# Ledger of designs, part 73: designed miniproteins, single chains, continued (5)

Each design is a single chain, and the fold is of that chain. pLDDT is the mean over its residues in the fold that is shown.

## One batch from the design tools (miniprotein)

Design m18674
Fold by ESMFold2-Fast:
Structure m18674 (fold): chain A 104 residues (1-104)
Amino acid sequence: SLAEIRAEALEVLRELGELVPEARAEIEALAARLEAVDPEDGRALLAVLTEAVALASRLYLEAPPEKKDAVAELLDRLLGLLGRAREAVTGEPVTLRLRPVPRP
């Protein structure tokens, strides 16, 4: 569910904050935004997850060699969650049956 994806993403952000304490304030601000997302608002969840992936990607590039593998693992987990959220959102039945206009 989107709520489970949100909960897993919050845990990844917590682990990222422990691994990269210099970015903790930025990570905590993003985690607060993610926690405030309505679990049924898939579009809002996708937007925040996209920002989380961008942040983790930047932190990976800036990470010292001894932390790069651990940051890469968390980035990979966030990419997986973003993929799962996209599939869940695009799998929603958005098919509104348009009434056929009666032929003249």
Scores: mean pLDDT 79

Design m18675
Fold by ESMFold2-Fast:
Structure m18675 (fold): chain A 60 residues (1-60)
Amino acid sequence: AKELAEKARELALQGDSEGAAELLRKAGETVGPELAENAEKAARSGPAGGATAAYDLQKL
């Protein structure tokens, strides 16, 4: 999960919100379905949301 979240954070900061959302969903699914849904939603709200969600998943 951490490696996918780290990659997703980089994609979000580069402006690839769709790529970040896909990786955050996959990372979240390994931890829990609620986290996957919230992370995908955050990534789709913009680069800042995606970066924050990725950071939170990295801590898990």
Scores: mean pLDDT 71

Design m18676
Fold by ESMFold2-Fast:
Structure m18676 (fold): chain A 88 residues (1-88)
Amino acid sequence: SDEEILKEAKELLEEAIEAVKNKDVEKLKEIKEKLEELLKKAKDEEVKKKLQSAIQSVESAIELANSEDVTKLVGGILNVIGGLLDFE
């Protein structure tokens, strides 16, 4: 289900936060690929939009890993996680 996809995306973004703290670009690339596979399986347009935001945040972390403040990158990913959970 799309709800299960959002839960899996949240878990991947939590892994991405740890990868950012460790400057593990290879792990971030792996997480991006997994998020792209979830996007292919998603049916709902709002869920697809949330997954696209998740992919964008990880892509930004990959691009900026050596030049940006870790706190700023982690903050961006946390904001996306908050958006994924906004479905009560």
Scores: mean pLDDT 80

Design m18677
Fold by ESMFold2-Fast:
Structure m18677 (fold): chain A 60 residues (1-60)
Amino acid sequence: SELEEQIKAGEEKIEELKKKLEEIKASGDSPENQEQAKYLENIIEIYKEKLEKLKEELEK
């Protein structure tokens, strides 16, 4: 279904963002890295919320 495809795409995007976050955290504790990590964590949460809504829709 289209919802299943959207969920898969969302999960892949979250995994991509998580990998970037891990790379930034591994790169050191500079102020720029801290701000970038915080930004990515916020974006990941937004995508997770959207994904939860799509999964809720699919379960109906």
Scores: mean pLDDT 82

Design m18678
Fold by ESMFold2-Fast:
Structure m18678 (fold): chain A 74 residues (1-74)
Amino acid sequence: MPSDEEIDRGVADILLAMANVAERKGDFETAAELYEKAAEIYGSPEVYRNLAEVYRKLGDEEKAAEWEKKAESL
């Protein structure tokens, strides 16, 4: 049986897949929400960089810079 950590990682992977689909459709608001949920469950430099990119596309430079710093500090 997978551990709680492995289950959380699986949930994060599903959220990342959904976020990627939203981003490809140009729905950056939904993509940001899904990436944030994934980051809360399983934080990684890739997820933080994806959040920074999505927030830049939304015009939120402050949040974009915040997530970019988190990606660099890992």
Scores: mean pLDDT 78

Design m18679
Fold by ESMFold2-Fast:
Structure m18679 (fold): chain A 69 residues (1-69)
Amino acid sequence: GEELYERAVELLDKAESLLKQGKIDEAKNYLREAERLATELAVRHGDVERAQEIGKRIKEIEKKYNVKL
């Protein structure tokens, strides 16, 4: 499960960097992949707490940059 969490965090960091550059469509792809990894963490690994942490960060990024998945 740890590798999935680390990948999701890296994707979120990259998405935020892309949003700061105005690369909205590319950033959305990274956010969607992070959301997919969060679902896998919860469903396959029972890591609901880390999955919720990733989901919360996705929602915070959506609000900050006015983007929607």
Scores: mean pLDDT 86

Design m18680
Fold by ESMFold2-Fast:
Structure m18680 (fold): chain A 71 residues (1-71)
Amino acid sequence: MELLERARELWEEAKRAVDAGDYERAAELTEEAGRAAAEALRAAGQDELAEQVLARARALAEKLRAKAAAA
C-alpha cells in the first residue's frame, strides 16, 4: 500500500503543479507517480498493467513538457 499511497500523493502534487502553470514540475511529478504505481502493481503481480501505467505516465509527462516549451 505504501507505493500506491506515494503514487497518489505525487499525482495530487502534479495536479497542483498543473493548476499553478508549472508544467515542467507537473511532468516530473507525473513520471514519479507512474513509477511508484508501476512498482505497486508489479508487487501485486500485475506486470502488464504496470507497464501500461508507466507508459501512460511517460506520455502524459511528454505532453506536459511540450506545453511548458510552447508557453
Scores: mean pLDDT 82

Design m18681
Fold by ESMFold2-Fast:
Structure m18681 (fold): chain A 67 residues (1-67)
Amino acid sequence: MVKVERLPAHTVDGQPVPASFTVPNVLDLDDAEIDELVDQLAKELGLTPAQREQIRANLRDARAFFA
């Protein structure tokens, strides 16, 4: 299962670290896992269908480029 993890704001060695998303390495994802990741990002960020499709295409292109 592809998983988008929200890392909460925290402190490391006295330095504040803001909240962030952690995502799996795109190179390790197949087409179904990329679709799942894009679905999760769309839900979290409120993306339009067009934005979701663009991100999906970009992730697939990035994976193909490094394949």
Scores: mean pLDDT 65

Design m18682
Fold by ESMFold2-Fast:
Structure m18682 (fold): chain A 62 residues (1-62)
Amino acid sequence: GKIYAVAGKDYKATNANEISVKKGEILEILSEPDSEHLYVKSVKTGKEGLVPKSVFEKAGLV
């Protein structure tokens, strides 16, 4: 099955390989390229990219 995480805080992308997310967004986890990042797809926007794992430390539901 698909694995999902919820953004615990807003994050603004700092490079072209990252996506910006809002607190409470549901993100599909596609892969874990390293210990610090998840490669994700936003369920709301369809955007794909890297997000730091720290974004998911404080999960929120909308």
Scores: mean pLDDT 77

Design m18683
Fold by ESMFold2-Fast:
Structure m18683 (fold): chain A 63 residues (1-63)
Amino acid sequence: MSGEQVGVLAIALAVAKRFDADAETIVRLAKNVLGEEVVRELGLETASKEEQFERIEELLEEA
């Protein structure tokens, strides 16, 4: 993942948490930043909102 993708994803995640975005919106944001393949590998489409945030945060920590 590029440093630019990391920065954009971190901001998007912070905004999503602040405004209590729904699971559908979180999946859409992740697809736009990371692509469909990464979203599928992380299982975000079938995950709860808490699991979605946790998995994205772990991805950001590895970057």
Scores: mean pLDDT 79

Design m18684
Fold by ESMFold2-Fast:
Structure m18684 (fold): chain A 92 residues (1-92)
Amino acid sequence: MIEELRRLIEEISREDDAERLLELLERVQKLLLELIDKNAPEEEIERLIEELREAVERALERLTPEEQARVRLHLDALLSMVRMYLWVKKKE
């Protein structure tokens, strides 16, 4: 799972198509939530989030301003959901 996540993050960093980038972000979100469900350490999740942010910033350099705005909105939604889910799991 972590290895698949890192492969997807690497693919994101090289992607030049906005629609494909959004598909990759959806897959990363599902795997991150699955890792949290399996009680992966918060430190590991935060490292993967940082790796994802860096990969997305590299991909954005290849996109138009409109496509950049769309991808940033999806990334922000993903990060908010993942952080909320981490917080909920800590309280259980």
Scores: mean pLDDT 85

Design m18685
Fold by ESMFold2-Fast:
Structure m18685 (fold): chain A 83 residues (1-83)
Amino acid sequence: LKEAARKLRETAERERELSPAAAEALREAAERLEEGADPEEVAEEAAERIKRIAIEEEGLSEEEAEEAGRRTKELILKLAEAS
């Protein structure tokens, strides 16, 4: 999980210039993983937050926001599995 958290922080750093809000959400997910939170719970929380940011901050459609959230969930779960 610590390795997954490190990679999520790297992703957050890269996203910072494009979407500071999304970068913050990924950083918070990384902190929860490092603290030993359940990856599935963290992935669901991060996906919901990214979906909200996509709609409210980026003006994406609900379908596009759901896709962004789903990709975020898949990323977190794959990083946790690889750790």
Scores: mean pLDDT 77

Design m18686
Fold by ESMFold2-Fast:
Structure m18686 (fold): chain A 76 residues (1-76)
Amino acid sequence: AEEAIRYLEEAIEALERGDVEKAKEYAEKAREIASQTPGTELAAKAAEDAIEALERGDVETAKRSLEAAKQILLEL
């Protein structure tokens, strides 16, 4: 959980700098870790939603989805 949370934080920070490529890279790493960890499937889905939003150019939705994924992991 801690490693996935760190990648989600780095993705959010990248978006705040306007670095969509880095944000997508970090979000994909967080999704990968969450998808391989039992009980974090909802966080993996939220990270996936963020990646899809970034591919559409919807930075606002992507940031909210990344924050949601982070909150889900912090609640575990």
Scores: mean pLDDT 82

Design m18687
Fold by ESMFold2-Fast:
Structure m18687 (fold): chain A 56 residues (1-56)
Amino acid sequence: DIEKKINELKERIKGLEERLAEVQSQDLDPQTKADIVASLQEEIEYLKKEIEKLKS
């Protein structure tokens, strides 16, 4: 079921977006924060593209 796969991907994105918000609000070294943010954003974009392919 495509809907089940989309829901699984949405939950993964939600978890990553929550972590992204937490990291952005933390008092971390700028370099460390930037590296984590970039990695999380890349994974979120990848998963969003996978959802778009499934919805298409």
Scores: mean pLDDT 84

Design m18688
Fold by ESMFold2-Fast:
Structure m18688 (fold): chain A 72 residues (1-72)
Amino acid sequence: KAEELLQQGEKLAAQGVKAYLEGKYDEAIEKLSKAIDLLQQAAKLSKNASKETQERIKQLLAAAQKYLEKAK
């Protein structure tokens, strides 16, 4: 459940960052916004998950939020 949300969020975050680097800001905003939503859901479900999983979610959220702000 949480792992599936994390994997999907991670994939969308990567696609969003790639779109941003290619100057496709509208696509980047869409994908990064979806990634952030999924990663926030994963974070809620991962309260009792490993420290490593919680850290990965935090890192991905920080990166996705940073690129979303830059794309706007």
Scores: mean pLDDT 83

Design m18689
Fold by ESMFold2-Fast:
Structure m18689 (fold): chain A 100 residues (1-100)
Amino acid sequence: SQKDIIIKDLETTLERTLFLMEELDVPEEVIERVRELFENAIEAIRNGDYEAAIETLRELQRLLKEIFRYAKSKGASPVQLAELTVIMGSVSFIEIVIKN
């Protein structure tokens, strides 16, 4: 189903995001918050609570933008910044799909 595809995409995006954040030496408390936001969005989608999912994905996008600025300030490579941009794009696309 479309819901199962969206959940799988969020799960794979979470895995990629956690790996990249560890490489970028993002503070552990920020990594844990990103994990929580992804997991909360996935749970909201599973429960059909799309309003909660949209709000959580918006908060996640704001946090990812802050992480991008942090990574850039710490001298992250263009490749790492490009990967983070792809991650942000994936989260944004999922929000659009859920909104219809």
Scores: mean pLDDT 90

Design m18690
Fold by ESMFold2-Fast:
Structure m18690 (fold): chain A 64 residues (1-64)
Amino acid sequence: HMSPVEELARAIQEVLAEADAAGLTPEQKRELIFKKAKEFAEKHPGIKVELKEDGTLYVKIEDP
């Protein structure tokens, strides 16, 4: 198993590659990334995601 951070990073990269191949706009890519990260956070307790006003995705992991 990969760590949750590695799984999230890989999932986002796969979504970006698919979106790029499909010719999606930067706005559509950001939306897909946010949806993917949000779904991932729902499956992994301790991971929080937020989309900032500047389009930056913020991922917070609860540390012990």
Scores: mean pLDDT 72

Design m18691
Fold by ESMFold2-Fast:
Structure m18691 (fold): chain A 66 residues (1-66)
Amino acid sequence: MKEEERKLAVQATAEAIHAVGAMLEGDLDAVKEEIENLRKIIEQAKEKGLDVTDYENILKKLEEMA
């Protein structure tokens, strides 16, 4: 369980950081790709019964900024 939670945290955080980086560089195509990747990670984690609340909030903020 802790390993799956750690994997989620690492993967979701990396995609969120990449999305913000792409926004700062003005690469809108990369922003859309990273947001979609984060969405897929969150969806898979939900299917495993992991708490994704913080990551869903991050995803919503990224979608509002894009």
Scores: mean pLDDT 81

Design m18692
Fold by ESMFold2-Fast:
Structure m18692 (fold): chain A 70 residues (1-70)
Amino acid sequence: SEERRQKIAELLRDLAGLTNEEVQEVLDRMAEKLGVSPQDVAVRLSTGQLTDEQLELLKEAIEEIRARRA
């Protein structure tokens, strides 16, 4: 849906605001939670294959990494 595409675009923008090291840490955390490789997480995100629940987990992982900056 359009709403889902907009949510994915927002998460991709949030990831683009992180350093390469922080992006890797987010992907590693998602990979651990989903039982897949970090590369598989990146592919599933870019192709829109993450579920709504998994997109919420990704948002939480991004927020946790950002909170460590403060």
Scores: mean pLDDT 80

Design m18693
Fold by ESMFold2-Fast:
Structure m18693 (fold): chain A 77 residues (1-77)
Amino acid sequence: ADAAYQAGLAAAKAGDLAAARAHFLEAIGEDPNYAEAYYNLGLVLAQQGDLASARAALEKALELDPNYEAARRALAE
């Protein structure tokens, strides 16, 4: 889970949104309770224009961690 998540962060930082999305989905597949992976997946999806999937991912991050301030702020826009 952590290795896939770190690969997702590296891809996102490099601007490779497709690779970032794939890596975050892999991290979630290994650990379905990975709130940070859902949060970062939501940010990548929003940047790709998939706003419905982005909202779903951010809501899932908050479901897993109700005190996840960054996810709550992203939804509040």
Scores: mean pLDDT 83

Design m18694
Fold by ESMFold2-Fast:
Structure m18694 (fold): chain A 74 residues (1-74)
Amino acid sequence: SERSRELAREIARELLESYERAVEEVIEEALREGHISEEEAERIRKADESVRTAVALALLRKESRERILEIIEK
């Protein structure tokens, strides 16, 4: 039904907005903690969705800086 399609679009929009906010919050926290540099943060923000997701998850899991740099360099 049309109503179901409208609801699906709203859900997708809210999920995307929540995802973008979550990724930015993780990046900002890592910057505040000195875990990544400003240059690395800029690179993450400009990366494709798959790389941004991988880096955000690695940062959330408090993975080594070495591992985070490996993901960013791809």
Scores: mean pLDDT 82

Design m18695
Fold by ESMFold2-Fast:
Structure m18695 (fold): chain A 67 residues (1-67)
Amino acid sequence: ITPEEAAEAARKAAIELYKQGKNPTPEQVATLALTELMKKTGKSVNREAFDAARKAAEEALKEIEKQ
């Protein structure tokens, strides 16, 4: 899993959790997104992918809140 794939998945996960009325942390968003990627690809997550997902989740959540 590349950092770019992880970041994209995290942005989608942030939107999904927001639609559920949740107040997710960036870590919760990253975990959800990477779990879905692991199921879809059968590949393991590395630290770089996790860090990219967490950062993308944090940015996406801030943009959603600011509107």
Scores: mean pLDDT 76

Design m18696
Fold by ESMFold2-Fast:
Structure m18696 (fold): chain A 89 residues (1-89)
Amino acid sequence: MHHLTIEVHDDVDKSLTDALKAVHRYAREVGASGEQIALLSRKVNEAAYQGKQTGDVNKLAELIKQAIEEAAREAGLPETRVEVKIVHH
């Protein structure tokens, strides 16, 4: 099982950037195709957009975690677990 660690901030753009970096690293490690990488990136962007609408960093973290784990399963990639570190400013 693969493990990803992401840092989630009250700044949604920083959270999205960190999540995308982690997703691209995971994708490289598992030899994901361009289509699989596109699916992961799209789902993470969608989750960050939804999280932004809540104004709640805990909801943002939950949505990004779920999006990565579900997108990896949908893409047929190796099982992954996302550890989220919430940073308050």
Scores: mean pLDDT 84

Design m18697
Fold by ESMFold2-Fast:
Structure m18697 (fold): chain A 70 residues (1-70)
Amino acid sequence: TLELLEEALEAVEAGDLERARELLEKAYSVQKHPAVRAAIKEALEALEAGDVETARRNLRVAIELAKKYG
């Protein structure tokens, strides 16, 4: 999960929002911790809304939570 989230953040920073969405959807499907899943979902919803800054912030939160919880 962590590697998928880090790649998704790199994709967002590169402006490849389609790849970022695909990576976040994969991370969401394999992640079992509710707090990490919630942060991933918020990042996905922000990308769908075109809010790249909110997506980036929620991605960073998801990465920190994934490091803590696995």
Scores: mean pLDDT 85

Design m18698
Fold by ESMFold2-Fast:
Structure m18698 (fold): chain A 59 residues (1-59)
Amino acid sequence: HMSREEQQKLALEKLNDLLNAGHDFDTALQKMKGLGPYAQEVIDRMAQAGREAARELAE
């Protein structure tokens, strides 16, 4: 079984790969579902941070 650190590292690597492949941030996060509960924690935190950043730009 993957450790918490391994799941979180995999989530970050997959996000970076999806963004480099030309996916937008929200689509990339949706494609990362199912990697494990600790990976989901990273995905959820990044989704929230990305939405807050978008809100700051749009006001």
Scores: mean pLDDT 74

Design m18699
Fold by ESMFold2-Fast:
Structure m18699 (fold): chain A 89 residues (1-89)
Amino acid sequence: EFAALAAALASPDPQVRENAARKLIEEGTPEQLRAAMPALAAALHDPSPTVRTLAVEGLFRAGKEAEPVLRQALEDPDPSVRAAARHGL
């Protein structure tokens, strides 16, 4: 269930958050990813750079409505997260 994957992005377990982010990107339609934009935006503040990179990919696939949120990732301390955001804009 897509809503359960979006909720799992807030899990205290980092493995659960990473797995949820990966499945959201692999299985989510652009419409579903747009519906999950608040959860993906929150995931841009995740302590794991892997989770933040996956959140950037999800926001890119959500489309132009996610561009303002995606621009926040250009300021990320991790260069891989910043590179992913540049490719999405």
Scores: mean pLDDT 81

Design m18700
Fold by ESMFold2-Fast:
Structure m18700 (fold): chain A 85 residues (1-85)
Amino acid sequence: SIDELLRRTEELIREAEEAVKNGDYEKALELVDEATDLILEAIQLALENNDKLALSRAQVLLLRVQLVRYRTLAPNANPVRLLES
């Protein structure tokens, strides 16, 4: 269950990174949102099962997803405006 969520998240992150390379920022954001939802589910399950290794893996993937999101938004980035939405 957790391994399947983490595997699917990794696949979505790779697709999002490819979308950014291709300038398809709308697709990249959609994939990042889907990956974020799966990571949050994996974190919840890891906490419920006291699985510290799975929790660490999910946290690393969350940082990667956030990096892809920021790369997608960087050309239009006013951090103050993004935080107020």
Scores: mean pLDDT 80

Design m18701
Fold by ESMFold2-Fast:
Structure m18701 (fold): chain A 81 residues (1-81)
Amino acid sequence: MMSLEEILEQIGLVLRAIGIIIEAERLLKQAKTPEAKEHAQKAIELAQEAIKLALAGKLDEARKKLEEAEKHLEKARELNA
């Protein structure tokens, strides 16, 4: 069984991933270029993978996927600016 600290981290990672998905979906609707659309879609995919990993207790892998998702999300924002 996970520690309380690990359970709280798991919840935090899932919430962070949901936030990324919501923002990436908004960026997809605003996408002016195919590149912006691809980065937003990749952010959604990586965030969904992070949720699955976090729920499986693979917190280190989930964090790495969220970091990758955030990089793609930032690129999508820059391309839409």
Scores: mean pLDDT 86

Design m18702
Fold by ESMFold2-Fast:
Structure m18702 (fold): chain A 90 residues (1-90)
Amino acid sequence: DLEDGELRFKIEVDEEGNAEIVVYRYDKAKGTLEELLRVPLPENFDAAAWQALARGVDEASRESDLARQLALIRQGYAEALRNSGVPVVT
């Protein structure tokens, strides 16, 4: 069973066929997974990139402020992109 505020991520394919990483947060009062962040999955997203993203999500799971959670997840994703050699345009 999911705990309130628990973060999960998965790979989804958009309407154009592009693979995306989607991060969800569980709202126990509503019994729903709410989308927090949706970012593209680059072809060269390797094991080190997944580890960086997972670390960001894990750190965010210990944060109570939604804006801070989003910032930590985005930071993990940006670090993952840098480590995988993908150019990061901010």
Scores: mean pLDDT 75

Design m18703
Fold by ESMFold2-Fast:
Structure m18703 (fold): chain A 60 residues (1-60)
Amino acid sequence: SREEALARYLSEVLGYDPETARRIAKEAAKLSPEEAVELLVQHGIPREDAERAVESAEKA
């Protein structure tokens, strides 16, 4: 699922703790890809990393 793929990317690639990654991914997975990127940026994730994370999750 998008939520699981996002949580995995945030924790394994970007180094967020698994609980924080799951919370952010749960919110982001309910949004459009563009809105998900903006949410991740608001959580302090660099835009380039946020775009890659969302793109990766869309293909999962």
Scores: mean pLDDT 83

Design m18704
Fold by ESMFold2-Fast:
Structure m18704 (fold): chain A 68 residues (1-68)
Amino acid sequence: STKEKLEKLKEEYSKDPRIKAELIGDDTLVISGDLSPTEITAIALRVIGDYPDLEVKVEGNTITVTAK
């Protein structure tokens, strides 16, 4: 389910103390923190590659992951 995929992503990225990964409801994950633009882009591309059924949006230093 989307919720299980987002929970796995939250657990993965929460291991980095610079990253804040927050699950909003059951359908939205927000990833932010003290990250460079290159790191933000790398995270977004990895999520797109691993979960092609999820929508990834990048705005500034924030990544939002939702169901398509």
Scores: mean pLDDT 84

Design m18705
Fold by ESMFold2-Fast:
Structure m18705 (fold): chain A 90 residues (1-90)
Amino acid sequence: MKAPNAKVKLDIDGKTVKATVTTEEGTHELVEENYAVHSKVKIKIEIEIDGDTAKVKITSENLDEETVTSASAALGGLEALAPRAAALLR
């Protein structure tokens, strides 16, 4: 099977989680708000899939102990977005 070319960007900014999925069929944006994040955390995760190769890049800002805890809570919310992102890739 040929793996599709896809690019996934996840942007976490405080209470907002934004996922952008780009495929050969177009660009789709999923936004989830009001995550239980009290600290101002900014984390950007970029995943590029090119055939059999996957490249992952993680960038974080304002990282301290409180921010790490808040980021963990936000990442739990990303599991709710994964089924929606998977549907856009099929």
Scores: mean pLDDT 56

Design m18706
Fold by ESMFold2-Fast:
Structure m18706 (fold): chain A 56 residues (1-56)
Amino acid sequence: MDAQLDEREAKLQALEAERDAAVAEGTPEGRKKAGEKIAEMLRLERETEAELAKAL
């Protein structure tokens, strides 16, 4: 569980950095990338919650 949570946290941080970089581009393509990264972050959060619920 701990290693899995650490991995999820690292992925979320990486996605946040990619989102911020995409937003900083100030382009329509950058906005699309930012939206995709946000969707991936929400998916990881949902998956983490589901796994924690199963473990409890």
Scores: mean pLDDT 77

Design m18707
Fold by ESMFold2-Fast:
Structure m18707 (fold): chain A 81 residues (1-81)
Amino acid sequence: MSKDDLLAELARRIAQLVAEGKSIDEITDEAVEFIKKAPKEYVEDLALAARTALTHYAQQRGDEEAGKKAIEKINEAAKKK
């Protein structure tokens, strides 16, 4: 699977969870698991996409603290790979 395919899949999963009304924490956990399973060479691009999407969603929900925690969790998952 190409980097573009993985970015599209991650975006689709996040959009679906947002549409289902999932919490920022639940969406963050899904993104973390996606990054853990991804090839190491794509991890930084996937982490950037996940941080961007989760920051936007946190702002839409008025929960900036959950957004900051999401970014920290995504960065830690990317660092461990």
Scores: mean pLDDT 82

Design m18708
Fold by ESMFold2-Fast:
Structure m18708 (fold): chain A 96 residues (1-96)
Amino acid sequence: LAAIAAASLAKLAAANPAAKTAAAATKYLIATGQAAALLAQLTALAAQGNATAATLAGLVAAALGNAAAAIANLKLAVALDPANTIAQATLAQLEA
């Protein structure tokens, strides 16, 4: 789970400048032990229809070892943005 999350965050960082900033901030908050609080905020934003927040919530949940929350948030990310290849690839790995 943590290895899948790290690889997906690295791919997200390469997508565009906003995604790069979001991925870097997410890695920092995970490293400093703030992952649970970050997950709560991202899950709330994802519920409001934010596809990027849904993707990040899935990756944070995976980094925390919560496969069920990771799958749920990544399914939401794919539903909100079907072109999101990072969410699709990460979801496929977690469901294997």
Scores: mean pLDDT 76

Design m18709
Fold by ESMFold2-Fast:
Structure m18709 (fold): chain A 75 residues (1-75)
Amino acid sequence: AERKALEAAILAAKVSPEAARKVVEGLNYYQKGDYEKAIEKLRDAAKIMKEQGTPTALEAARKAEEAIKLIEKEM
């Protein structure tokens, strides 16, 4: 989950500072064990990136969604 969230943060930083901030917040919550808040922040980031609609933004959204699925398996 952490690796996929980090990959999402790197890609998001190239397309949306707001989405990148949300991914970083999600990663911080994940590291603290707050999985519900981590998922919430990653979903917010994915939504912003999907609204951008560029190939890079869609790839960043996919990485964020992969991180969410991995966190859900740890719950």
Scores: mean pLDDT 82

Design m18710
Fold by ESMFold2-Fast:
Structure m18710 (fold): chain A 99 residues (1-99)
Amino acid sequence: SEEERRREAERLLDGAEQSINDAETYLKKAEEALKNGDFETAKKYVRKAINEIIAAYILVSGALALAPDDEELRQRAQTLIDRVNELSKKADELLKKIE
């Protein structure tokens, strides 16, 4: 049903938000490691962040596929996509400073 699809889509977006929060935490740890000259730890955390960013994007895409016509869900998904794109740029910039 449409209600079941919407509930599953909301669950996927909740998962995406968790992955985004984890990515933000890993990028912060990478920045702190980089400031301390620990390039190996910084690389490790950037890689963890990239994995979480990819997971978040997959989950958001899945949610949009389940409920493409739900305006509130699309708006939430767009906010999460914007955060994913911002974190991807931040990860790329950190990786350039490390390598």
Scores: mean pLDDT 90

